# Designed miniproteins, single chains, continued (2), part 63

Each design is a single chain, and the fold is of that chain. pLDDT is the mean over its residues in the fold that is shown.

## One batch from the design tools (miniprotein)

Design m6315
Fold by ESMFold2-Fast:
Structure m6315 (fold): chain A 58 residues (1-58)
Amino acid sequence: MELYRAIRDFPARLPTEITLRKGDVVEVLRVVNENYLLARNLVTGETGYVPRSFLERL
């Protein structure tokens, strides 16, 4: 299981994106492209796209 932590807040702008709060731990499910991951937020339980630049690998 690949775990990442949100290093800053990310407000979702698209219905396919999920919102991140700084400190949220996410599980990476798939690398989509150079800018986006498909992840599950383990705090909220939501699954969707998040920008890689907002995450730090644990």
Scores: mean pLDDT 86

Design m6316
Fold by ESMFold2-Fast:
Structure m6316 (fold): chain A 68 residues (1-68)
Amino acid sequence: VEELLKKGDELMKQGKFEEAVKYYREAWEKAETPEEKARALRHLGIAYQKLGKYPEAVKAFKEAAELE
């Protein structure tokens, strides 16, 4: 999970937001704890905001909040 989040973060810095979403989704799918899932969902929310996908961003942030 951590390595996938770091790779996504590198892609975010490069402006490759769609690729970052892919890595954050993989981190979410591989996450084994609510804390890991919430962290991946927060990263997804930020990436979706950067893409202008606001409904997806809002959903991701809400799901993350429900896990914590």
Scores: mean pLDDT 81

Design m6317
Fold by ESMFold2-Fast:
Order: structure tokens, then C-alpha cells, then sequence
Structure m6317 (fold): chain A 76 residues (1-76)
């Protein structure tokens, strides 16, 4: 849960690379532990993040594509 707060703070500060890195680390940890509940939680959370970022025209298209890939990775 603490890494979610760090990732949200990074997004709020415009540090999208840091946020993507934190989400990827959380997905990798959940996959290593076969934690399907955590992967499901991450997928839902990332969809909420994507929706928020998609409404902001200042967010680069590349950031939206990376978040979309992370959603796919969490749901696989």
C-alpha cells in the first residue's frame, strides 16, 4: 500500500517516469509471489490512474501508453 502513495505523489509532482517505475516494481513483486489478489488490485488502481491522466491534455501520450501496458501486465 505504501508504494501506491509514493506512485500517486510522483504523478501529482509530474514525475511520470518514477510513477511508472513504482507500478512496474509492484506488478513484478506480485507476480513473483503469485499474489493474484494484489495483481487484480493493481489493475483496478491503474485503470483509475489512466482515467484521471486521460482527462488532462498536458499529460504526454507516451505516459498514457505506458500506463495502458502496465494494466495489461497486471491482468496477465
Amino acid sequence: MEKFDEALKAIDEGKYDEAVRLFREMIEEAKKNNDLEKLYELGRFLRDVYRRLATDPSVPKSVLEEVRRLISEAER
Scores: mean pLDDT 79

Design m6318
Fold by ESMFold2-Fast:
Structure m6318 (fold): chain A 61 residues (1-61)
Amino acid sequence: PVLEVSDEEVERQGRLSPEQARQVERLLVELERRTQGKSPEEQGRLLEEARRRIRGILDSG
């Protein structure tokens, strides 16, 4: 996928350090990779898990 716009959005949020931004981006890349070829139900579960992990990263700053 193309994440050029998302990368700018993450930077513009101003709240994410470069370190946190990289962790979030890695999770999004992993999420997309893991959701390929999966059922909508499995995709939903993976999305929820990724969302919880992203929130944890943001909360730990």
Scores: mean pLDDT 69

Design m6319
Fold by ESMFold2-Fast:
Structure m6319 (fold): chain A 105 residues (1-105)
Amino acid sequence: LSPEQQALIAELEALTAQFTDPEARALGERLVELARRSTDLAVLREARRLAELLAQITDPRARATALTLVETALEAMEDSTDPQVRLAVLRAAREGVEGIIAEYG
């Protein structure tokens, strides 16, 4: 991995370690593993952004909804090795989580 890829993965690992919710931590760990298998820098950046957004959720209902959405996205990304598919899924998941945050506060 390049130094930039290593730095993004380390940031994603640090964000995942900060989750107090076991479900969020488990999904974060899966996202880290997906990131390690991807060499696409855009995929790594979107994965880090998604983890940051998840860490900002304070409402339990918003969190449950966001975790379900992210789990579905991870399943889709794990089924594909195509960086373009992974990037599209990550962007859709990010937009979905942003919408959940806006709705629930």
Scores: mean pLDDT 79

Design m6320
Fold by ESMFold2-Fast:
Structure m6320 (fold): chain A 87 residues (1-87)
Amino acid sequence: KIRKVEVTFGEPGTVYVRVATDSGKSQYVEVRAKEPATVTITVDLETGEVEVEASSPSVTVQVATGPAETFTWTGGADIEVKETELE
C-alpha cells in the first residue's frame, strides 16, 4: 500500500507532509522550493520507505521518522497539495 503526495509550487514555498505508516509511525517530509516546481512524494505504508521526485534541483527535501503528529503546511494560492492512496 502506497501513499502518493503531489505538491505543485507555483511560487517559492515550504510544505510539511506527514504520512502515517502501518507501523503506527509517521514519515515527516519537509519540502522547500526556491522556484516553481512539482514534487512527488511516495511512501510505502508497510516499509516506511520514502521516494521523492522533483522537477527542479532547487528543491530541498528533509525526511524524518517519528510518532504521529498533526500535519501543517504553509504556502500561497499558487501551491497545490494533492494526496492519493494506492493499494
Scores: mean pLDDT 67

Design m6321
Fold by ESMFold2-Fast:
Structure m6321 (fold): chain A 68 residues (1-68)
Amino acid sequence: MKLSREEFFLKVAELISKIDPEMAKKIREAVEKGDFETAEQLIKLFVLKNADNEELLKELAEISREYK
């Protein structure tokens, strides 16, 4: 399935909300403002904080495949 950039960030935020709801909220707020640079930085910070979570990284990779 093809995801738009906005849909990609929102789907990533939904996954993140299961682990870090505050981070997910900040990502959604950035997306709503069209601030995709901030959304990307927040996602990178989340990945760095959860680098040892192999299952999470696999789920993020699957979402990335749906983004153009």
Scores: mean pLDDT 78

Design m6322
Fold by ESMFold2-Fast:
Formats: structure tokens, C-alpha cells, sequence
Structure m6322 (fold): chain A 80 residues (1-80)
């Protein structure tokens, strides 16, 4: 159902959100304003993509892929 699909997407997204928020906090402690901006931009771009997929009733696997790609991009920002 669309309800179950939304619940799964929300859980996956909440995990990404927590990781992004932690990264922002760590970069703020280092006074790395550029990295904070990069993480925030990635977060908002991911929100837009996920919302677009949900509105178009895309498969959960496609939503999961977008979130997994966002997590990989976040890891690259953190590993700089």
C-alpha cells in the first residue's frame, strides 16, 4: 500500500537525516562553514528528490537508491 511505502521511505530518510545532522554538528565544531553548507545542500536536494518520487508513486527501491546515493555523497564530504 502507499501507506506502507511511505512508512518505509520515512524510516530510511530519518536514518539519513540523523547522519546528516551529526555531520553538520561535527563540522560546526571545527568551524568548517563550507562543509556545513555542502551537507545542508545535499540534505535539501535529497528531500526534494524523495518528495518527488513519493508524489509520483515511485517504487520503494527507487526511493531507497536515492537515499543510499545521498549517504555515499555524505560519506565523501565527511572523509575530506
Amino acid sequence: SSEEKLKEARKLFDEFKEEAEKAVEEFEKKNDKKAVLEVRKLFYETVEKVNDLLLNNAPIEEIKKVIEEAKEKLKKIVEK
Scores: mean pLDDT 84

Design m6323
Fold by ESMFold2-Fast:
Structure m6323 (fold): chain A 55 residues (1-55)
Amino acid sequence: SIQDLIDELLSLLKDEADKEGARALADEAVAAGLSDEEIARLIGDYIVQIFQQKK
């Protein structure tokens, strides 16, 4: 399910603040009626940006 995918993606983040940000973003996207593909892309992009900032 999309919730399992979200949980898997969040498991890539170690920082609790980063996880909270990604979770809030996912919850807002779900509430807005975005597709599973759009939600996954949005969270994936957010995680990539975090990893790029951490090197």
Scores: mean pLDDT 78

Design m6324
Fold by ESMFold2-Fast:
Structure m6324 (fold): chain A 69 residues (1-69)
Amino acid sequence: MAISVDELVERMREELGLSDEEAAELRAAAEAGPKALQRWLAELVLRRGREAGDEEAIREAEEALALLE
């Protein structure tokens, strides 16, 4: 039931429109472990939320990062 790192990277790249650099960072984070992956995803949401002015996305990302301390 766990998805492979390859499948995760493919899906995220397609759905989020990741650059080659972001896709490489995602793969490295996924291979480093679930905590690293969660942190990278939260940082991505925070960056995009700040650019869009999405206060909900910013709050969710900050909360996720706090839980990863």
Scores: mean pLDDT 77

Design m6325
Fold by ESMFold2-Fast:
Structure m6325 (fold): chain A 54 residues (1-54)
Amino acid sequence: MEKVETLRKKAQEAFDNKDYEKAIEYYKEIIKVSTDPRLIKEAQLAIEYLKEKL
């Protein structure tokens, strides 16, 4: 079970390692577990950006 803060940290670590597929997976998990519209929007924008890198 992952907390949103932990998922954001893991997503950032994956991004820093250029593991864009893993970063996308963590942002998708943030969307699933978060009820905060700001965090959901940030995660959605991050996924769109990362998909362009694949």
Scores: mean pLDDT 80

Design m6327
Fold by ESMFold2-Fast:
Structure m6327 (fold): chain A 109 residues (1-109)
Amino acid sequence: ALAEALEHLAELLEKKGVPEKLVELFRELAEAVRAAGGNVEAQSRILQLLREIGAEVAALDEEQKKKYEEAVKEAEETVGFKTSVSKVPYLSAQGVATEQAIAELELLA
């Protein structure tokens, strides 16, 4: 499931030493995705979390950014993610609609 895949990514981020706040945001995103199921409030929460993730990724230094990218790549290889998970910060930074953000995340499953 997409939520399980996001939880696995959070575990990889934690193991790589990525900042705890970014790890927590991915765990919250996994819970929001699990709750979404056509729920507008949950969809709004997903968009908020994607924006926060985008801001935190943009604030990473070069070493932390490399660790983040390595964790995303490992998640893509181990849990059947598609490359769209690496675009989550991009989606939040572009201020895309919640429906579009969810559709992009669905490409992970």
Scores: mean pLDDT 67

Design m6328
Fold by ESMFold2-Fast:
Structure m6328 (fold): chain A 78 residues (1-78)
Amino acid sequence: MTKEELLEEIRRYLTEVRKKPEEEVERIIKELEENMTEEELYELLLQGRGYEAELAGDEEEVARIRAELLRLAAERAA
């Protein structure tokens, strides 16, 4: 995903899952765009998806997201 696509997915998460008002979502997105890399945004999106899956009781999706987060952490440590 591009940084722009990641920011759009995070905007959807904040609006649909976290139910934040549009003004707060736009503020958060601007802050993320200015301060985070594409890799950090992808990790943040995965954390959000993990939270949503956990709330839904989707243990398979939680395990899948956890594995991807561990992969990203290992890549940073290398």
Scores: mean pLDDT 80

Design m6329
Fold by ESMFold2-Fast:
Structure m6329 (fold): chain A 60 residues (1-60)
Amino acid sequence: SSDRQQAIDYLAQAQLAYQDGDYEKAAELADKAAEYARRAGNSLLEASAERLKKIAEEKL
């Protein structure tokens, strides 16, 4: 679905931001990924996004 693709794209962007040390951006993008994953009904993708958000926030 469109929501699923948005979740995947935001999660990929969040992972890149995290690798670059931009933890604020990584958390924001991961939050967006989780939102789209919820809309898509994809619980595993949502869990992955929420995990990345938490890890990024712990760096702040």
Scores: mean pLDDT 90

Design m6330
Fold by ESMFold2-Fast:
Structure m6330 (fold): chain A 71 residues (1-71)
Amino acid sequence: SALRERMIAALRAEIAALEAALAAETDPRRRAALEALIAGARRALAHLEAGDIEAAREALAEAQAEAAALL
């Protein structure tokens, strides 16, 4: 599916961007938030690769909520 393929490509790009941000970040709270976002994006990527778009969406929402709670 074109949607799933686009989402996989977008998540891979987002993970790379988040990892670059984490490498430059020195604040421990912001580092924890970035780590939560990276972990969630990786879970979402695994779900998309398995064909589960809804589980991927839920993983991203959970990661965003966790990161927000850390800030």
Scores: mean pLDDT 89

Design m6331
Fold by ESMFold2-Fast:
Structure m6331 (fold): chain A 62 residues (1-62)
Amino acid sequence: SNYEKLVEEAKELIKKLPKDKQGPFEEELKKLIEEKDSYKNEEGYLLRLIGLIEDIRLELSK
């Protein structure tokens, strides 16, 4: 599914960050994975994953 692909993309992007920057993003991704079944629809979950990926990409551009 699309969310599994986005989770893997987020994991790969986090690995590209400096070691001291990885922890906060790893914790946020872990929370999103744990909260998956609490979302009313897949679209809401996908939008949060896309937002996380965008935040990681922004950090990588600094």
Scores: mean pLDDT 78

Design m6332
Fold by ESMFold2-Fast:
Structure m6332 (fold): chain A 67 residues (1-67)
Amino acid sequence: SRVEEARERIKEELEKLRNDPSVTEEELKEAEKLAELLLEQVELAEEGRLKEAEELSKTKAKEIKYY
C-alpha cells in the first residue's frame, strides 16, 4: 500500500542519516522530528482524514526548529 511504502521510505532515509558520520546530532534530531510529522500525516491519510493530514503538515512543521 502507499502508506506502507511511505513508512518504508521514511525509515530508510533516517537509517541513511544515522549511518552517516558527517551528520550532526542536532541535524539527526531535526530529521527525526520531521519524520515523526510525516508519519503522523501518513497515518491520518490512511484513516481517510486527508484534509487533517494536510493541516498537520502545515501547522506542526512550523514547530520544527530548522524548518
Scores: mean pLDDT 71

Design m6333
Fold by ESMFold2-Fast:
Structure m6333 (fold): chain A 66 residues (1-66)
Amino acid sequence: MEKFKKLLEELEELISKIPDEKVKEAALKVLEAIKEAYEKGEDIEKLTELAELMYQSVLKYLQSLA
């Protein structure tokens, strides 16, 4: 549980660094969908894998801007 919450916090921090407002808004919507799925009782292991995939995608996007 703590690992999942920390991952969501780190993901939100990465998303905050996205310079394009539309891309940032889209990323925040996906993050909110993951949080909503968790609240609805979806499998935390699957949600953790999805959040990790999203984290890697955002990180790669930000690295491409450097």
Scores: mean pLDDT 81

Design m6334
Fold by ESMFold2-Fast:
Structure m6334 (fold): chain A 92 residues (1-92)
Amino acid sequence: SKEELTKKARELVEEAEKLIDEAQEALKQGDYQKALDLAKKAHDLAVEAVKLAGEAGDKETLLRAIGTAIRAIGLQIEAGLGLGDLSASSSK
């Protein structure tokens, strides 16, 4: 039902947002691999939430899920650059 899709989408967004917070903390600690893995999981959950919220017609949850997916991509880029910097040893 529409209500079930909305509930599932909100749960996925909330889980993705928690993973975003964990990924940011991992980045702060210099754990780029953990940050990348967490950001990838957050992105996957946010993309599923976009699909479910879109199907439910829940614009608020849809926009929240899109924003979370964009944040997850940004964290993946930042973590990837951190991993590359560790391998290349000197450039920011």
Scores: mean pLDDT 85

Design m6335
Fold by ESMFold2-Fast:
Structure m6335 (fold): chain A 64 residues (1-64)
Amino acid sequence: APSPEVLELEIEAALLYMEAAVYELIAERLKESDPEKAEEYLEEARRLRERAEELERRARELAA
């Protein structure tokens, strides 16, 4: 069974992916009316995905 630390990292990564998806949805809604603001949300979504990927890597290292 995975350790509590591994589970916490996996849950945090999942939450960050969900948050990124919300920002991507906001950007899609804004792309016609405010393209610069849409791009800012897409950039934030990218950063959130990068953080999630880092947490997934940490979880794999701890599980090994």
Scores: mean pLDDT 86

Design m6336
Fold by ESMFold2-Fast:
Structure m6336 (fold): chain A 90 residues (1-90)
Amino acid sequence: AAPRRLSPAEIAALARAFELAVKQTAVDTGDLEATRRAGRAAADVLVSRLAPEDQAAARAALEAALERALREAAETPPEVLRAEVEAALA
């Protein structure tokens, strides 16, 4: 069966969930380069599962979320970043 089309709101929600997962990975690993590589691999897998028509928009949203999450992780003390991720997942 063909994958279901996603709305722009669903793509935004996917990007938000992805951003939180990237921040959690940065907290857990303490390694931003390993986090970037893992995030890119995860984005490729996520995009590959979507309808072809949604792949470009989803890839752009996930790449933006990855760069934002990595920038915030680099600028934020690990204890503060951990607390922010825990609060967002509650």
Scores: mean pLDDT 85

Design m6337
Fold by ESMFold2-Fast:
Structure m6337 (fold): chain A 74 residues (1-74)
Amino acid sequence: GAMTEELVKKARELAEEEYEIALKEEDPIKAIEEIIKGGERLLEEAEARGDEASVAALRAAIEVLKKKLEELKK
């Protein structure tokens, strides 16, 4: 539904912003890895609650950050 699509879009946009902030840290790779770990904990909590919209949004955000992390490691 529209609510899930909106939440996914916002989550991706926030992931992009967090990535740009993390790139300015002394250890960008570590900063991005910590953001991903935080997102994975929130994802487990959302899954436990059956919050499908939050699950979709968190998975999208984590995927964006993981893809960017792999590009940084090349």
Scores: mean pLDDT 87

Design m6338
Fold by ESMFold2-Fast:
Structure m6338 (fold): chain A 62 residues (1-62)
Amino acid sequence: DELVKRIAEAFSQETDPNRVARGVEILYRGGIPPSVIRRAIDQVPNPELRDAGLRQLDRLLR
């Protein structure tokens, strides 16, 4: 839960949706569970940043 909160805070500070998407890829390839990444993205209040993260995670889970 603390990890989810820290990732969500980091993503929420981004101004570029592409940086959120890249962050999702880095976390996924680094071995962070998809469920943890998804929970963090769901807490991002900016819909453009949240949607970019969700799209990237969906691509990685194909």
Scores: mean pLDDT 85

Design m6339
Fold by ESMFold2-Fast:
Formats: sequence, C-alpha cells, structure tokens
Structure m6339 (fold): chain A 108 residues (1-108)
Amino acid sequence: MTVTQPAEVTVPEGGTAVLTATASEGTIASVNWYRQRPGQPPELLIENGVTRAPGVRSRFEGSFEGNTASLTIRDVQPEDTATYFVEITLADGSTLRGPGTRLTVVPA
C-alpha cells in the first residue's frame, strides 16, 4: 500500500488550494495533516480527519472519504508556502505516510 500526493501545487495569493492524498487500497479511518517549513519540524494542522489543531485558522479544512483525503486552504497567504504531509490510518489499522506536497503561493 502506498500514498500518492501531488509533488507540487502553485496557487495565487488569496486563492484556494486543495491538496489531496490517495491510498492505493483500503478505506481511510483517520487522517492527520502536517505542515513543514525548511529547517523546522513538522507542525500538526488537522488531526483525526477534520479537527483543527490548537491555533490553526478556520481557513484550513480537512476532509476524507473512501481512500482519498483532502486539505483545503482558503485565502492562501505567502506564509502558507511549505510542504504538506499526510499520515493516513486505514480501517485495518495500517498507517501510511505520504511523500508530501510542496505548496507555492505566488503574487496575484
């Protein structure tokens, strides 16, 4: 079993980014999303699929169904430029980690 994430996503400032992760097989039971900036440890954004971590703004939203998880970032800001990683727990108890998607925010 593997997780596929797009390598890179580019969005204009003020736009909406949708970052996806797809497990090759199985049904998703829970998903954690992490943000990592260069030289910094990963920071938890979304836990258990939909719950925002403390201090995470409402413009970040998690969802999942079947074998696909999504992180939606509305009103993207330059500071959102980072790599976003997923950790997926499947219904059978297996845990999979995605390779990460690099989000780049460009001036509008």
Scores: mean pLDDT 82

Design m6340
Fold by ESMFold2-Fast:
Structure m6340 (fold): chain A 69 residues (1-69)
Amino acid sequence: SPRLEALIAQGKAALATLLAAEPDISREEAEAIVRFLVDRFAEKYGLSEEEKEELLAALLEFVDRLLAE
């Protein structure tokens, strides 16, 4: 979905900015922020269960990659 791809890109940009500003953030705290962001997007844009799961998975994978580097 082009809309879902745009939301994934927006979420990644927000998370990259946050992690750059808070390099000592824990993986648990980062995951909590991802879940909060996904819930906000789901409520605002009326995401389906499948779209919400896909967005969550994409943003968690992105955070894990950033924290591993």
Scores: mean pLDDT 85

Design m6341
Fold by ESMFold2-Fast:
Structure m6341 (fold): chain A 64 residues (1-64)
Amino acid sequence: AAREALEAGLAGELSPREMIERIAEALGVSPQTVERLVKEYAVRTGDLDEALRLAVEELERRAA
């Protein structure tokens, strides 16, 4: 699941690239889509961890 990949990445169990690829696979989107949303939220929040959480939440909402 996307949340599982996010938690593992934030815990340092997955590399940033592996985390993004796993999130993309779980949500049926491209890794580039995940990266774009993370960058957009990172610019707005100034916090990469928060940006990752917000990007996953938005993509989960789109998938529902």
Scores: mean pLDDT 81

Design m6342
Fold by ESMFold2-Fast:
Structure m6342 (fold): chain A 68 residues (1-68)
Amino acid sequence: MKKLRSPEPPSLETLRIGAERALQEARRLGVEEAERYAQKALEHVDAGDLEAAKRYLSEAVATLAEAL
């Protein structure tokens, strides 16, 4: 994570909040797969990888929607 900076700091923070919420909901519903995706999204947010974080968050949300 050298000199790469996110042009959208609020966007990165929004992804973190979304991933945290998805993680909590996956745990409440017992959807292990969604929990796994949400956790990966958080890891990529921490690494500054916006594209991967967004992708994993999208997968977590889709998995939760399918379980509901």
Scores: mean pLDDT 76

Design m6343
Fold by ESMFold2-Fast:
Structure m6343 (fold): chain A 94 residues (1-94)
Amino acid sequence: PLSDEAIAEVEALLDEIIAVLDGESAGLARMMRHAKAELLEAARTQSAAAVAAGVRQLADWLREALDHHNVAPESRARVEALMERVIAVVEAQV
């Protein structure tokens, strides 16, 4: 499992992503809230390596979803930067 500090940081970063998406697409924000709940449960119960794999899959899905939903370039750049920070936090725990 990830440390409590890492879990708190991941949750805060995911909440920032959700806030950006709420301004763009209610559907994407809802999907991301669901993904957040699943990822935080994995972070408490799974190995750091498994969580890292899950975050990378989420990042890949989100990148494609941002393209398909025509999210504004500025919002897309912010979401991608926040996801890179999530990946970095999780990979530091591996």
Scores: mean pLDDT 87

Design m6344
Fold by ESMFold2-Fast:
Structure m6344 (fold): chain A 114 residues (1-114)
Amino acid sequence: GPLPEVAIGAPPPGIFDDMTLEELRELARKIAVELAKKYGYGIGIAMSRRDGRVRAVVALADPEGKILGEAVSETEGNADEALRRALEEVVRMAQKLGILTPEAAERWLQQLRD
């Protein structure tokens, strides 16, 4: 499946000060790997900043690359919160579509809250 649009690997020292955002990127990669390897589905992640607001978009794609839905979250500068909300929504979407079991969805939602 397609790789997530999240940076792969650790940033160089001093480039990132927001450790929570890096932890959320790592969780997003783990979710993407589970969806790709167990189910053949993919996720894409895009983040942008406009007029002081941070927008996170997480798209869910089927094994043929068709977009099944998008989770969108906006905050007044909190990139970690924007990404967390979008990831929670995509996990719930994958559960509603029968892609994730209720147990797998609950596990990911708990990790996103911590």
Scores: mean pLDDT 72

Design m6345
Fold by ESMFold2-Fast:
Structure m6345 (fold): chain A 62 residues (1-62)
Amino acid sequence: MGKELLEKAREAIKEGKLEEAKELINQAILVSQQLVDQGRVEEAKAILEEVRELKEEIKKAE
């Protein structure tokens, strides 16, 4: 589930494991692509919006 990957990414950011967080974000992006292929576009949009927010958190932590 994309949300579960994003929650793990948040925990990785809190622990300072920014590379692990980036890998989890990339996995969430792949999930969003699969959701689009299945016609679940609104769920994919929700994941991508949260990905954008997490990427900004990583930039602030760097």
Scores: mean pLDDT 81

Design m6346
Fold by ESMFold2-Fast:
Structure m6346 (fold): chain A 67 residues (1-67)
Amino acid sequence: VSPELLEAEAAGSLHWMGAFLSEKGSEEQKEHLEKAIEHYERALELDPNNESARQSLELARKELEEL
């Protein structure tokens, strides 16, 4: 498994946990979304052409702003 795929997978898991497993507005939801954003940014640094990571990053940022 390549580093860029590991970063994208970690980000996706954290994003899912923030969106579906964490109580809305909780510190845990904020932490999961912030970590997901960091991993998506890292994935895009390693592979700038990852459209899925870019779209998910924008969604995660929007979700964090809505808290």
Scores: mean pLDDT 77

Design m6347
Fold by ESMFold2-Fast:
Structure m6347 (fold): chain A 69 residues (1-69)
Amino acid sequence: EADKNAEVVELEAEAALHLMAASIAKLQGNEEEAKEHLKKALEYLEKALEILPESESLKKSLELVKKEL
């Protein structure tokens, strides 16, 4: 099976890219685009947490993103 650590890192990277895109969209006044990026970031973080359910860092990241929605 594929390296679970590599999979989590890839999912976290995808989430980070969407969080950056959401921040940029908010600064540009594109609130709908920002929300779509936040939702995608949540999906990637949720997938990462399924692989590492005990990760406090992933749980904290999820709660921060949920708070911005």
Scores: mean pLDDT 82

Design m6348
Fold by ESMFold2-Fast:
Structure m6348 (fold): chain A 92 residues (1-92)
Amino acid sequence: MSKATGAILDAMRTAKKQGAEISVKIEGDEVTIEVEGAGPEAIEAIRRAGETARKEGLEVEVEIEGDKVVLRIKGLSPEEQAAIAIDAIGLQ
């Protein structure tokens, strides 16, 4: 597991603890994480996770609008993608 994946999991858990709704979609080697109802702490955690992934050489897009944040990451391994998807399901 990369430092980026750990940061993403921590950010998703922070968002869920704040009552946010999390949706994860996997399209080939791309993972899209949508968080709605996120507080400022969760938004900061997601931004930091995206920055960590970018520094590890992954292709990252982050969109923030109010309390909604969308994180798109390309280049995660199948194992890392599975970890994110499992955590998202477990948080619902």
Scores: mean pLDDT 80

Design m6349
Fold by ESMFold2-Fast:
Structure m6349 (fold): chain A 83 residues (1-83)
Amino acid sequence: SKEELRRKAAIYDTAANIQLVAAELGDREAVPAALENFIKAVKYYVEAGDKEEAIRVAKRGIEQLRSLGFDASELEKLLKEIE
C-alpha cells in the first residue's frame, strides 16, 4: 500500500515536471496541470509516510513555478500544512 502511494507520487511528480517544461516553452494551459500534479505528488508522499520527500517536492515545485513567474500559492499553503 505505501509502495503504491510512493509510485503514484512519483508519477504525479514526473507529470508535473513535464507540464512545467511545456509551460516554460509557451503552453500556458500546462501551468494549472503542473500545479495540480505537484499537489497530488505531495499528498501521496504524505499518505505514504514520506514527509521529507513531500517537503522536498513541494519546495522544488514552488521554486520552479516562481522562477517562471507562475502562482505557487496553493502549493505554498500545502507546504505550510505539512511542515
Scores: mean pLDDT 86

Design m6350
Fold by ESMFold2-Fast:
Structure m6350 (fold): chain A 79 residues (1-79)
Amino acid sequence: AKKLGEEGIRLAKTGTSEGARKGGLLAAEGASRAKTVEEAQLALKAGLEAVKSAKTSEGASAGTGGAIAGIGQLYELTR
């Protein structure tokens, strides 16, 4: 989970369309595996970085999905 969020942020920050798309997908995977608030926050950050860096609708969609997954997991972990 933590490693998926960190790798997602790294890929999203490369400034490439493929990096943004993969970063968003890793954000969603990281969110689904997050067991701590910190891991869920990393997934959310990866999704937001993917949206910010996206040059294509695919990258923006993947980043948005990752960010939403991160928010949802944060909600579950704080219940």
Scores: mean pLDDT 78

Design m6351
Fold by ESMFold2-Fast:
Structure m6351 (fold): chain A 55 residues (1-55)
Amino acid sequence: VTTFTKEQNIELLEKSIKIAEELVERARALGHPSYDRYEKALEKLKEQLEKMKKE
């Protein structure tokens, strides 16, 4: 990481995950076919966050 500290990057990632969770929930409520894509992307983001916290 060249611009932010690890802690700052974790906070930014957590905010991104929160937004992604809201998008998944809205897409699912609307029956939107892409909710599955958003759900998979959200899982990857959560996995990355946990890896960063345990590094």
Scores: mean pLDDT 75

Design m6352
Fold by ESMFold2-Fast:
Structure m6352 (fold): chain A 62 residues (1-62)
Amino acid sequence: LEEFKERLYKWALEMGLDEETARELAEQGAKIVEDSLARGLPEGIAEVAAQMYVLATIVERE
């Protein structure tokens, strides 16, 4: 989970978000993964859900 959180953070920075926003999105994405895994979803699906959340947030900021 921590490794995934770091990957989301770096990815958000590459998309042009500032450090504070990128950190917040990575933290929220990690929670999405935890919740999805708790529901019995596969890890890959949980990660995709978190990535889609980050993308949706970026689109909203445009």
Scores: mean pLDDT 76

